# Ledger of designs, part 55: designed miniproteins, single chains, continued (5)

Each design is a single chain, and the fold is of that chain. pLDDT is the mean over its residues in the fold that is shown.

## One batch from the design tools (miniprotein)

Design m17892
Fold by ESMFold2-Fast:
Structure m17892 (fold): chain A 68 residues (1-68)
Amino acid sequence: SAVEEEFERLKKEYEEIRPSLSLSEQRLADYMLEEGERALREGDWETARRIVEGFRRFLESVKERLAA
């Protein structure tokens, strides 16, 4: 599904930039990733979509900071 594809794309983006993140940013991202994987596994598409949107916004914010 589109939400699963977007989640995997965001996961790959996160893995690429993970070493440049603070420990607190890594913990938050890891938590969001774990909750997203759980929602997808359980077929909770509403929760999965919400988490994917939050994760996307988080990664955009982090990438903007790293580009500065």
Scores: mean pLDDT 86

Design m17893
Fold by ESMFold2-Fast:
Structure m17893 (fold): chain A 93 residues (1-93)
Amino acid sequence: DDEVDRELAKLIYKAAKALADGKKEEAKKLLEEAHKLIRERYDSVLGGEEVEKLIEAADKQVEALAKALKDYKEGKLSEEQKEKLEEIEKEIE
């Protein structure tokens, strides 16, 4: 796996966890770090419009994962969904 992809995945997960915990400023800073990494990686290759699409995709991933993490805390996830989320956390840590 690419080290940049691994670092991006970690930033997305940490941002989502911060957002689920109500730490909006921390989530924003982590998301800004993810955006910077995307721009540094792809700006010279894809151009601005495609890079902005990747940034939008990362923002949507953070929102979706934050909802899943919040649903986990509220007991709304199935046992299978909980296991999958714990696997993701283990892979990132």
Scores: mean pLDDT 80

Design m17894
Fold by ESMFold2-Fast:
Structure m17894 (fold): chain A 97 residues (1-97)
Amino acid sequence: MARLVDLKATVAADGSVTFEGRVEGEVAPGDYALLLEDPETGQPVAGMIARVDADGRVTGEGSAAPGVKDGKYRARLLDEQGNVVAEGEAEVTRTDA
């Protein structure tokens, strides 16, 4: 399975999320879903549409659950069928506007 590396997610006060990072390993360029999960409970805390470039760069935007805190979350990249194609750790930072 490919790995998600250098994944950074920024959560705004309104709950909107932007993220960037890279994949290491074979992931076809295209559109994917990115899910951030609480590492202790496995519960989803944010969902996003992710784009993977030919160079393995991952970018996207989405929404976070209320109360998401700064810290490290499990990241999963899913294809259109819901298969996990890459996993890693995302560093989440909330910004005051």
Scores: mean pLDDT 81

Design m17895
Fold by ESMFold2-Fast:
Structure m17895 (fold): chain A 78 residues (1-78)
Amino acid sequence: LRAALEAGVEQSVAKDSAEVASVEPDPELVERKTAEIRELYRRYLEASLAGASGEELGAIQREINAILAEAREAGRRA
């Protein structure tokens, strides 16, 4: 069900982008990290539609989580 999957990915992009914007103090880095998250979710959507394994999809999700962790660290002035 492509439409439902697309809606779910879109919600996840919005949620994670909002989190980055709330914790990252540098607006240039907000734009960069938000763009990376959108690209990773795009790859996730394409991989999911192509029937990728749960391990492959999990790897993409881990990359997204790493960007979120970096944004949180930046907010703490790592």
Scores: mean pLDDT 79

Design m17896
Fold by ESMFold2-Fast:
Structure m17896 (fold): chain A 86 residues (1-86)
Amino acid sequence: MLEEALALAREVRARLLAEGYSEDAALMGGAAAFLAYLDPERAEEEVKRAIEELEKLPLPEEEKKEYIEALERGLRAGREARERAE
């Protein structure tokens, strides 16, 4: 389980980097996938809080969108992988 969650996090990070996401966004997406694979309910709550906090930061709008999209992609990938691992 933990090893599989780590492998998924690395896969999601690598995929986001290949699609042109920044290293920070790719790491956030990987972290969301890791948490969602282990605990999808907690991951949903944590990602929601992260998005709310990102919206409050004085960052460029495009940077906020990138981070939010990476988090949502990671969350979805983790939940989907968890469902398949039944």
Scores: mean pLDDT 86

Design m17897
Fold by ESMFold2-Fast:
Structure m17897 (fold): chain A 81 residues (1-81)
Amino acid sequence: SLEELKKIVEAGIKRVEEEIKFLETYDPELAKQVRELLEKAKDYLAKGTEESYQEAIKIVNEAFRLIADARERYLKEKKKA
């Protein structure tokens, strides 16, 4: 359980770090916000408790939501004539 939660947090952080490269080009201010969320998630990961891992997962999911919203905006803008 605890080991599984830790792996979920670590995987989520890595995926957000990979995705943030897109935001740095498309929406630099949002990239800054997502980086702040990453730092908070890393702080919770460092605390090493089940509760802190659950908070980290919540923050990582928030970061993914912001990234997904930005990608949808980007695709819509590129499809317009």
Scores: mean pLDDT 87

Design m17898
Fold by ESMFold2-Fast:
Structure m17898 (fold): chain A 100 residues (1-100)
Amino acid sequence: KRQALLDEFDERVEEAEKEYGEFNEDAKLYLEVGMAEALAYMGREKFEEARKAFDEGLEKAKEAHKRGEISEEERKELEERKKKYLEEVKKEREKLVEKK
């Protein structure tokens, strides 16, 4: 719900990329999952949980980038989690606007 947190998350991602270098695709997946989780929590007014989800995503992205590899199984899990969270965000947003 709060635009300021979204802006803060974007800024932090860019700063991390500048400090640690350009994230590889695997690290980007962790960031995207963290963002999706944060958005889902924000939809429920759980701003503290949203922040923690983002922080964890960013930390895991840094780890994945440093390791240079993650398992194919992890990639599949991350893809599915991202889609699931984004679907939840969309449903809650639409219900808030139209129905709830």
Scores: mean pLDDT 74

Design m17899
Fold by ESMFold2-Fast:
Structure m17899 (fold): chain A 81 residues (1-81)
Amino acid sequence: MSEEQLRARVEAARRRGLEAKKEVEKLKNATTKEQILLYIGETLRRIGEIAELVAVARKARELGYEELAEEALRVAEELGG
């Protein structure tokens, strides 16, 4: 796996995770059953993108791309709040 491929995974995870974070914020006052279930789904999606970023960071370190690993972890922290 190339540094470019790992960087593309970071950008994709960041984009999807930020959208999930935005949807979670919209649903923070959820009162209907459907809205609450959507809130749970978007929260799990955000957690999944954080997990992807941690996996990319681990792989980047294995390959010697330390700066990319640090960037992936920073993005994960941004998504976590």
Scores: mean pLDDT 86

Design m17900
Fold by ESMFold2-Fast:
Structure m17900 (fold): chain A 78 residues (1-78)
Amino acid sequence: MSSEEVYNEVMELLERLEKDPEDEEAIERLKRLLQEHGHLLSKEQLEELLNRVQKLGKKFPHREELDEIGTLLQLLLS
């Protein structure tokens, strides 16, 4: 899997969550992608994804999994 493929799939899953924040399949797939392939993402891609996740977390503060995903992205940036 390429960096671009991982980035595009993560972005698609985040768009699914924006439309349906209760989409547990999207949350599970997003976590798996970042855990298995997050190391392939560039710093710039990780920063863009973190911004997107933070915006979703602000829109859906009841979804604790979005905070977990944000933490995972921050760890990948370290």
Scores: mean pLDDT 85

Design m17901
Fold by ESMFold2-Fast:
Structure m17901 (fold): chain A 81 residues (1-81)
Amino acid sequence: NIVEKVINYVKELIDKDEIPKPSELPFDSTIRTLIVGFLGDYKDLKEGKPIRRKDLADVKSKEDFINKVKEFIEQYLKKKS
């Protein structure tokens, strides 16, 4: 499903330490923007910078971060339906 595809992309990009341009992602404009934003937040978290999203401020591991991204994508898809 689309959630699993998004999460697999996010995991791969985190492992590569890369932030792609939104136009390079095979998703709708909202999902692309969310992915790029989450990758930026994860980079800021690794660098010890404050994160704007409160739900991501409590992230303690890569796995916890991935779970939060999954929740956001699932919420977006529920709102769209």
Scores: mean pLDDT 73

Design m17902
Fold by ESMFold2-Fast:
Structure m17902 (fold): chain A 88 residues (1-88)
Amino acid sequence: DERRRREERLRRAAKILGKSVEEVKREIRALVDARREIEREIERMKKEGADENKIASLESALGILRAAISLLADWLGVSEEEIERFVA
């Protein structure tokens, strides 16, 4: 039921954007993957005592990416945690 509602929202989104459902899913997955990669890089840099200015720059980029994912989650009617499973 919930999964079918998400799939219907994706179909509507794809239609509005002039894209396939698979293209929309791939774009959302790329954003989620980018968030995870930046989070891992920040954690690695903090552990290694890297340049604080470089860490701050990545944290700023992460903030923007998290905001974009939050907006997409709201649009799809899912939680931010659910969006990762939704595009997996």
Scores: mean pLDDT 78

Design m17903
Fold by ESMFold2-Fast:
Structure m17903 (fold): chain A 74 residues (1-74)
Amino acid sequence: MIKIEISEEVRQKLEELSKTKGEEEVVKILKELGLDLAVEMIEAVEKVKELLKEGPEVALKAAKEEAEKLRKKL
């Protein structure tokens, strides 16, 4: 299983940034820390949220495809 480990210091920093600057800044910090898989997970969630505006069936299909891609990456 792939395990994403985030230290308590990093977690506290991400919490503060999420509250003050929003999700885009959190994504930038995760990329800088080399947490590419966490960034891909966040991007997949945002993609599904946008597709929910087009309909639940489209969003469900996208969620399933993104989950399978992430699962196959290890």
Scores: mean pLDDT 61

Design m17904
Fold by ESMFold2-Fast:
Structure m17904 (fold): chain A 58 residues (1-58)
Amino acid sequence: SMQELLEQQGKELEAVAERFARAGDATAVQVAKESAELNGQERAYQRAAELAAAVRAA
């Protein structure tokens, strides 16, 4: 289903965010995890996308 596809992509984005955050910002990973636990995955997905975009822009 569409929801399962989005959940799968969200997990991939979280993994990418962890990799980039380990390189420079461990706090970003912690904030993303806490946000995901409190109000679902949407914030973690957005955080991961922002981190990926920032790395690509650098």
Scores: mean pLDDT 63

Design m17905
Fold by ESMFold2-Fast:
Structure m17905 (fold): chain A 77 residues (1-77)
Amino acid sequence: MLTITFDALDLNGNILDTLTLQVPDDPAAFRQAIIDAANYFKKNPNLAQIIVRNAPARFDAAIAAASKDTGIPIRRA
């Protein structure tokens, strides 16, 4: 399990909300966790982007795929 933190940001880069999850060390599970976090954050109409903290570089492809799945810009810190 990896402890991953997701920050929901507005267009100006202000933090709107933060979610910390325990995620399996698996790209598919990681992609699903990002999708779940994005859907949770979509309740806020000011959501512009998501920053993923404490994610290893090997998950960059999963982050890019989740960004495409959700339509939200998502990047690793």
Scores: mean pLDDT 87

Design m17906
Fold by ESMFold2-Fast:
Structure m17906 (fold): chain A 71 residues (1-71)
Amino acid sequence: SAIDDAVAAGRRLGEALRAGDRAGAVEATQKMQEAGAMSEEEAQRVIEAVEAGDRDAAGLYAAGGMARAGL
């Protein structure tokens, strides 16, 4: 289900951010967008922060998106 996909992607995003895995964080963010847990704009902010190496901004944007999605 979309909810199960969003939960799995959110978990992977958190794990990737903690590990400094940029590729994993980008992939997980894209999956959250595909599952409807993040808008295109929200996902883009997370990806840009991850690619910039700004873990604090990436974590904040990811947490905001997950909280809005009920994760």
Scores: mean pLDDT 82

Design m17907
Fold by ESMFold2-Fast:
Structure m17907 (fold): chain A 101 residues (1-101)
Amino acid sequence: MRPLADLSGLSPETRERVQQLAIRAANRAAEAAAAGDTEAIAEVLREFGREVLALPGVDAATAAEVTRAMGYAVADIAAALGNEEAAKAALEAGEEAAREL
């Protein structure tokens, strides 16, 4: 899995939780991308950003960086599935979700 962000300032326990949330979000977003459901992709990224921000020691800037990186990861998945519209939607949704944190 591509590194989401520099998480070295976080505890090992918090980094593990970020990894688990990222795996869950990537799986849900891949299902949505395969279905062409751009609204579901946006919701997955918003939920991911909020869950990361809720973790101990994660500030808004770190949550925003991780959420934006997750948008790029979801876009890579959608592009690999041949869905360019879902890839663009993932980039836009990741940036929007990051701004809302």
Scores: mean pLDDT 79

Design m17908
Fold by ESMFold2-Fast:
Parts: sequence; C-alpha cells; structure tokens
Structure m17908 (fold): chain A 73 residues (1-73)
Amino acid sequence: MLERELVAAALGLDTDGDGTVSYAAFAAWAQQTFGLSEAAIRRLFGRADTDGDGRLSHAEMRALTADLPPPYS
C-alpha cells in the first residue's frame, strides 16, 4: 500500500529524528521510486508543504498519497 510505503520511506529519510523530511531527501526518493521529473516532484512537494517551511512532516507525507492523481489517489 502506497501510504504505508511512503510513511516507511519518511522514517528512513528522517535522518535528524525531528519528524520531518527535507526536499532533497524527498526528491531523491520520489525520483527513484516513481520516476518523477524534477518539475513533478517540486509541484507535489509544494502542495504537501502547507507551512511553506521547506520540509514535510510524516503526516504531510501520508496526506500526499491522497492528493496524488490516479492511480495513486
């Protein structure tokens, strides 16, 4: 299930243990896992980063799967 895989990835990408994932870590993971272009990754990150702080919480990463277009929605 994509949501569980995304949460597991967030735990692995959260190297600081602060409960957030940087854009660089997210971009590398998304490109490797889904083959997304930089432009697509940037748009997805911007939509999930509701605070505009340049980092995604685990909750924001979980919510991202619901905001993805089909077949991932």
Scores: mean pLDDT 64

Design m17909
Fold by ESMFold2-Fast:
Structure m17909 (fold): chain A 55 residues (1-55)
Amino acid sequence: MEKLQRAIDEATRAGREKGPQAGIDAGRKVADELGLTEQEKLLAMTAGVIAGRRA
């Protein structure tokens, strides 16, 4: 789903640039704005935290 990919992309960008908490926050915010499922929201938040920890 293109909405899920957008949430993941924004979460990973925020995490990479501003750290793991920013990645989590971005993933949650975008997932909520796009009306994603709880599983999709968790996936986006997880991608953000992983990107932040590897930056």
Scores: mean pLDDT 81

Design m17910
Fold by ESMFold2-Fast:
Structure m17910 (fold): chain A 89 residues (1-89)
Amino acid sequence: FEEAEAAYLEALELGQKNGDYYLQGVAYNGLGVVAEKKGDYEGAIKYYELAAEAYQKAYQKTGDRGYLDKAIDADVKAGVLQIKKVLLG
């Protein structure tokens, strides 16, 4: 996962420099998936929440409801992991 993580971190830096909230959302979501696969549920929750925030900002700037759907999906992923963390102890 080192190569995938590095690619998402580069995409995140580029998105931050260019104010591209969609690219930031994609990068954060990817980092969340990597963290989840590594068993880092705290990191995954954080990244999915950041992805949702980035997609929400993309929606606010563009009016594209597809970004709103992506924000909701990311929030659901964070919520599911939060519940799993509580249930698994």
Scores: mean pLDDT 83

Design m17911
Fold by ESMFold2-Fast:
Structure m17911 (fold): chain A 91 residues (1-91)
Amino acid sequence: KEFDPEKRRKAMEVTKKNLDKRIEELKAQGAPKEEIENLEMVKIIGDLSDKAFEALETDPEKAREIAEAINKAYSVGDLEEVKKIKEEFDK
């Protein structure tokens, strides 16, 4: 039940919505750029994780590539590089 694809999708949508709200609050408060960028990276990594799970059954090689991209995103710690990684798996 916890690993139901629809339930996981709904949980991720809630998480992304909460992250969006937090990012907007931080921007409104003039929070440090680094703090805002960290939350934006968390959102991108979450989206990549969703894509990896969706691909796991039908395209295991793509799921592996996305998992490697997630690891790379964590290692670089740079929002622009993380965005480039996401673009490879958009659409």
Scores: mean pLDDT 74

Design m17912
Fold by ESMFold2-Fast:
Structure m17912 (fold): chain A 65 residues (1-65)
Amino acid sequence: SALEEEIEEKFKELEEAIRNNESLKKVQEILQKINDLAKKLPTAEQLARQFELTKLALKYEEKRK
């Protein structure tokens, strides 16, 4: 669906921001966009997306240390 495609593109944008060591503010702005889109999905899919975001957050923190 168009919603799933949009979420996938935002995840790619987030991964690139983390890879390029962008500011925390920029990373949080992308996360907010993903969360705004994901809340339109069924609950099980929302949980899957939250888990995926948690993994990316851990990678971002590790890169900052």
Scores: mean pLDDT 76

Design m17913
Fold by ESMFold2-Fast:
Order: structure tokens, then sequence, then C-alpha cells
Structure m17913 (fold): chain A 105 residues (1-105)
């Protein structure tokens, strides 16, 4: 299943859109890491029970998290400033629910 998530991030006073798209959590987190590193963020990756997380931290206290869950088919993108959530976007498509709908509809 193809999942796409996009969020605006401000870097050096410029608005930049991060777009991640893929059919697996690995594709999504690899794209997120590459884009965040290109924007000058310090990037950390974490994996837990089918969930993959990329966190990019900027020197100004801004943090971007991309969370991909293969079991639920969910991609969540969130922007934090000094620990407070300022923006988030979630693309949700359960692979099982989508497969069932495709089979019966």
Amino acid sequence: MKLTASIEVEVDGKKVTLTVSGESADEIVDQAEAQLRALGAEVERKEYAGTKIVTGRFADGREVRVIANEATGEVHVAVYKDGELVREETAFASPEAQAVRAAVA
C-alpha cells in the first residue's frame, strides 16, 4: 500500500515541505532521514514492535518526527518547538482494511 505524508517545516526562515511516500515503513523512514539530514537536522532512528521512528532535531529547538507503522499502515508526521506540538499530519490506511475493501468493493 502506498502511503504519503507531507508537512511544512521552517528552516532558516524558509518554508520547506517534507514529503515521504512508500509502500513500506522502511521506504518512508529512509526518505524522512535523508530529507531531514539535508535540512541540517540531527537524525535519530528507533524501531519498536513494527513501528519505525525518525526524529530530526534542529539547533533552534525544533523537532520533526516521522512515525511509520507497518501493522496499521499509519504514517504520522509531527513538528515540535521546544517540546510543544505545533503541527501534525497523519495518513492512515490499514493494509488489511484496504485489502478487504478492495476484495468486496
Scores: mean pLDDT 68

Design m17914
Fold by ESMFold2-Fast:
Structure m17914 (fold): chain A 81 residues (1-81)
Amino acid sequence: SVEEVLAKISEAAYLASQNVEEGKRKADELIKELLESKDPNVQATGLLALKLFADTALNDPSASPGLKEFGKYVKEKLEKL
C-alpha cells in the first residue's frame, strides 16, 4: 500500500540520519520492491514520494550532512531508471 511505502521512506530517512550506508541499503531495498510491485499506482506514487523526499532533504538547510548525502544517492538512483 501507499501508506506502507511512506512508512518505509520515513524508516530509510531515519536510518540515514544515524548511519548513511544503512539508509542507502534500505532505500535500495525499497526501490527494488517498488519496481517489482504488481500495482502500477503504488509503484508510481512510491517513486514520486522518494523523489520528493530526496529533493526536500537536499534543499533543507537544517538537514544533516548524512541526510543530504542520502537524498543525493536516492535522486541519482531514480535518475538512472
Scores: mean pLDDT 82

Design m17915
Fold by ESMFold2-Fast:
Structure m17915 (fold): chain A 70 residues (1-70)
Amino acid sequence: STKAENYAIGEVLTLLRLGKDPPKSYAEAAKQAANLPLPVVSHEDPERSQRSTQVIEELRKKAGEQYEKW
């Protein structure tokens, strides 16, 4: 289900953010995480929004690298 897929994607991103390697059982979730759309930069707080977007871009990149590593 979509809810279970979103949970697995969130777990992959959390592990990568903590500097931990996700298990190979999450390979599909890592692939999906690498392809998540980036949030739109906010005009109300562009600096904070841009920093948040950079963190998400780095996590997506790490998810893609982890998927290719397996």
Scores: mean pLDDT 69

Design m17916
Fold by ESMFold2-Fast:
Structure m17916 (fold): chain A 68 residues (1-68)
Amino acid sequence: MDQIRRLADRLADVSGLDRRGVLGVARSIARRYGEQAAIEGLRRAIDARPRSLLEAGRIVNDTARRMV
């Protein structure tokens, strides 16, 4: 969970999003697809610079889903 929290906070900070919201999305995706898939989804989202929590969640979910 520490790596997910660190990446979620990084995504929130670079995109101007709510840290609690981003962490909630990341935890939900990790429970569904596994921690490694959520980590890759977060890395992809950081590079994409999403403008909203909805966009961030979609990028993380779509990336994680493709890894399983």
Scores: mean pLDDT 84

Design m17917
Fold by ESMFold2-Fast:
Structure m17917 (fold): chain A 107 residues (1-107)
Amino acid sequence: DEAALAAAVAAGRAEGEAIAAATSDTHTLILQAIGYLLRAIGYIFEGELRLKKGDYESAVRLYLEAIKYAEAAKVLAKSAGDEGLVKQAEELIKRAREGLARAKAGL
C-alpha cells in the first residue's frame, strides 16, 4: 500500500528531475509537463471506469500510474516556473490519490 504509493511518487519525481536536468529550454519543459498531465488525466479516466465496473485491482494500478505521471508533470512545471501547471498537477495528484483510496477500499 504505502510502499506502492511511495514508489509511484518517487518514480514520477525522478523522471521529471531527469528531464529537467537534460534541458534548460522553458518551452520544452512546458510541453513535456503538459504531455505528462494529459497522460495522468487519461489514467485517472481509465481508473474511474474500472472503479465503476468493480475492477478494483486494475483501478489501483491505473491510479498509481496517474500519480507517477502527475508527479513528473509537477517537477517539470516547477522547473519551467509555470505556477498554473504546478497547481493543475497538484489537483490531479489529489484526485488520483482519492481514487486510489476508493479502489483500495473496494479490495
Scores: mean pLDDT 89

Design m17918
Fold by ESMFold2-Fast:
Structure m17918 (fold): chain A 77 residues (1-77)
Amino acid sequence: MAKLITEISEEVAKETGVSVGTASMAVGAAGNVLEGSISREQALKIVTDFGKLFGGASEEEAEKALEKALELLEKHK
């Protein structure tokens, strides 16, 4: 699990231009959405808040990171 999260986080960062930290948060939030633990709206807020505080990411960049994380996690099911 942890190694897969790291690999997907690196790919999300590479494809969306967000920091690896923001990408890692997006992957974790996306995993929780797919498990039904949180809503997509809650996940987007988590990623956006983290990106603004630590990664300098906009809401649009956070949304792209979350969408890419969801896509990659779905592919790995």
Scores: mean pLDDT 77

Design m17919
Fold by ESMFold2-Fast:
Structure m17919 (fold): chain A 86 residues (1-86)
Amino acid sequence: STAEELELERAIGALALLEAAAAGEEGPEVLERYAERWREYEKKVGKEKTIELGREAERAIEEAVANSPSREELLKALAEEYRKLK
């Protein structure tokens, strides 16, 4: 369904953002590269597992954004949250 496809794209975006932060990398080209890697992950484990992991990533991003007063603190929090997923 369209709703499931949108949820999958959100999941992939959230996971790519956390992985980029953990790698110390920023920018749209970096995010696109990590998003492609997470699309390959989805092909191996399926949409349900990818969406589940992505929801955890989305929660982590929302929490980091709410509690980080600066860009530097936000990037550090995002990197720490990615390490918890692994």
Scores: mean pLDDT 82

Design m17920
Fold by ESMFold2-Fast:
Structure m17920 (fold): chain A 61 residues (1-61)
Amino acid sequence: NREERGDRAGAAASAAGGGNAEAAKKAYQFHIEGDVERAREAGEKAGGPRAGEAAERQALS
């Protein structure tokens, strides 16, 4: 499991976008499924483009 990366993706989404918890939760779910594109989209919904980039970067790293 990539718990560290999932946690970082969620935290980045919350920090960048003021904390939309539901979208951050979806970003984490897609991250652990390995769906980088979906993780990015969920991150963007949580906190905008920066959160999306953070979620994608964490999923790819």
Scores: mean pLDDT 61

Design m17921
Fold by ESMFold2-Fast:
Structure m17921 (fold): chain A 84 residues (1-84)
Amino acid sequence: VIDELRAIAAKRWDELMARAAQMSVDEARALAQQNLARAQQLGLSDVAAWAQGAIQALDLGVPEHELAVKLALLVIQEYLDSLE
């Protein structure tokens, strides 16, 4: 799973960073909840834990972490989409 996420990030860094920069915090929360539900349905406990961590980070409201959290959520979404 980590190697697949790393490959997605490496290949699509510029596109995903641009998308992350355009996301609102509410959009990021919605994506985190969607990623959590999808990961749980697929039995991907590590991915589900990462999505829960993202929700917690957004709730803490640390601005310097916001872009990184949004980017991580987009990488997870691309990975989950690749499994469908």
Scores: mean pLDDT 78

Design m17922
Fold by ESMFold2-Fast:
Formats: sequence, structure tokens, C-alpha cells
Structure m17922 (fold): chain A 74 residues (1-74)
Amino acid sequence: STEEVLKEIIEILEKLKNGELSVEEAKERLQEIFKKNPNLPSIVGNAAAVALSSLESGDEKGFELVLEVLKKKA
């Protein structure tokens, strides 16, 4: 379901935030999820990309805000 896929994406992003995953490892895991879920709404993929970009640029607050939005949709 979309809800279970959202929860998996959220877990990856939280592990990335906590330093349990590198940016590259998080990207690889997200790409695998998108490959397995080709009909996933584009808004979910876009939100995950924005979260990754925010963290890469040091915008931790922006990352957390996007993560909260994703959690509300799960």
C-alpha cells in the first residue's frame, strides 16, 4: 500500500538524519523503492528528493519540515 511505502521512505530518511545511512546509501534505497513501486504518486517522490536536497545543503529544519509532511500522509 502507499501508506507502507511512505513508512519505508520515512524510515530511510530518519536513518539518514541519524547518520545510520550515507546520502548515497539513502539514494540507492529510495531508487529501489521507486523501481518496485512504479505507480507511486509523484508528490511522494518529489518530497523525498526535497528532503535529501535539504539535508545535503545543511538545511536541517527544511529536512525536518518535509519529513513531518510525509509522516502526515502515511
Scores: mean pLDDT 79

Design m17923
Fold by ESMFold2-Fast:
Structure m17923 (fold): chain A 83 residues (1-83)
Amino acid sequence: ADPALLRVPKEVKVGEKVTIEWDPGDAPVRIRVYDEEGNLVAEAENADRLEFTPTKPGTYKVVVEDAADPPRRIEAEVKVLPP
């Protein structure tokens, strides 16, 4: 997957709003954000944008899956620093 299609900040602080944007040819079936422990903290379906505010420091994983066959998967990481 082309990393230019998925825009996430590389580094933010706890309490700062994270805006995730992507430019799929078709709307993605789902996007999910996981904390470093693997807990789901945010999700959206059939969207091109997701916003969330991290409450804990750590490395968060963003996963976007499109409606292609087979589905394409794009992953990115956001590093969340202590306040």
Scores: mean pLDDT 74

Design m17924
Fold by ESMFold2-Fast:
Structure m17924 (fold): chain A 70 residues (1-70)
Amino acid sequence: SMDEEILKRFAEELKKKFPEISDQMDRAIELVEQGKLLEAIGLIYQTLGSLSREQRTEALKIYNKILLES
């Protein structure tokens, strides 16, 4: 579905931009592929909460870019 594609793409882009969270993003991608969208969203949200303010701002820009390209 579109929601699955957006979440998977977001996790993949976050993984590329912030290698330090790559393991968490890999887990989020696996959850999306299993149809566990709420668990994937929760993991992404928790992981973003552990990042700096500047990194969270960059993550928001990535998310908005994905939405505009959808």
Scores: mean pLDDT 86

Design m17925
Fold by ESMFold2-Fast:
Structure m17925 (fold): chain A 82 residues (1-82)
Amino acid sequence: MQRYQLGVRLEPGADPEAVREGIEAAVAAAGGRLVGPLKIHAASGVLAGEVELPDDPAAAEALRERLLAVPGVAGVALTPVT
C-alpha cells in the first residue's frame, strides 16, 4: 500500500459533508482506505486527509478520476508520501 496526501477543492456552495461521503465512496471503489478522518478547511474550501492505495500508479489515477466525478468537487491533489 502506498500512502498519499489527499486534497480536494470544493466548488463554491458545495455541501462539505455530501462531498466527504462521495470521497469516502470513491476511495473504497478504488480499492483504497482513508487514514483517519477527512478534515474540512472551511475558509479555503478544502477537504484534506491521507489515503492508502494499492502499490500501482494506475490506482492513483483511477481515484483521481472518481474524485473528479463526485458532485461538488472542483479539483483534486494526490501527493505520494515517501
Scores: mean pLDDT 82

Design m17926
Fold by ESMFold2-Fast:
Structure m17926 (fold): chain A 93 residues (1-93)
Amino acid sequence: SNGLVRLREEAKAAYEAGLSGLEIPLEEGGYEALRAAFEAAIEHLEAVIKKLEELAGEDANEDVKELIEELKKYIADLEALLKAAEEEIAKLK
């Protein structure tokens, strides 16, 4: 299905956009920009998961289930990176 390919590409782009937040200097409000980028990426990934669940219905095929689990890992990775950034900023007072 062309829909699954597009949703996978959309999800990958959102994850990569979130990771680009790591390139933002922590100086000049960089942490607020980093947090906003990660939160936006997580929201976009959650929206893609909802679209996949709607497309699959109750009897989701294996490919859809695997993609949803892949996207959940992307969210977990971004949440872990955001927590690490928060811990580093806390050390700077």
Scores: mean pLDDT 75

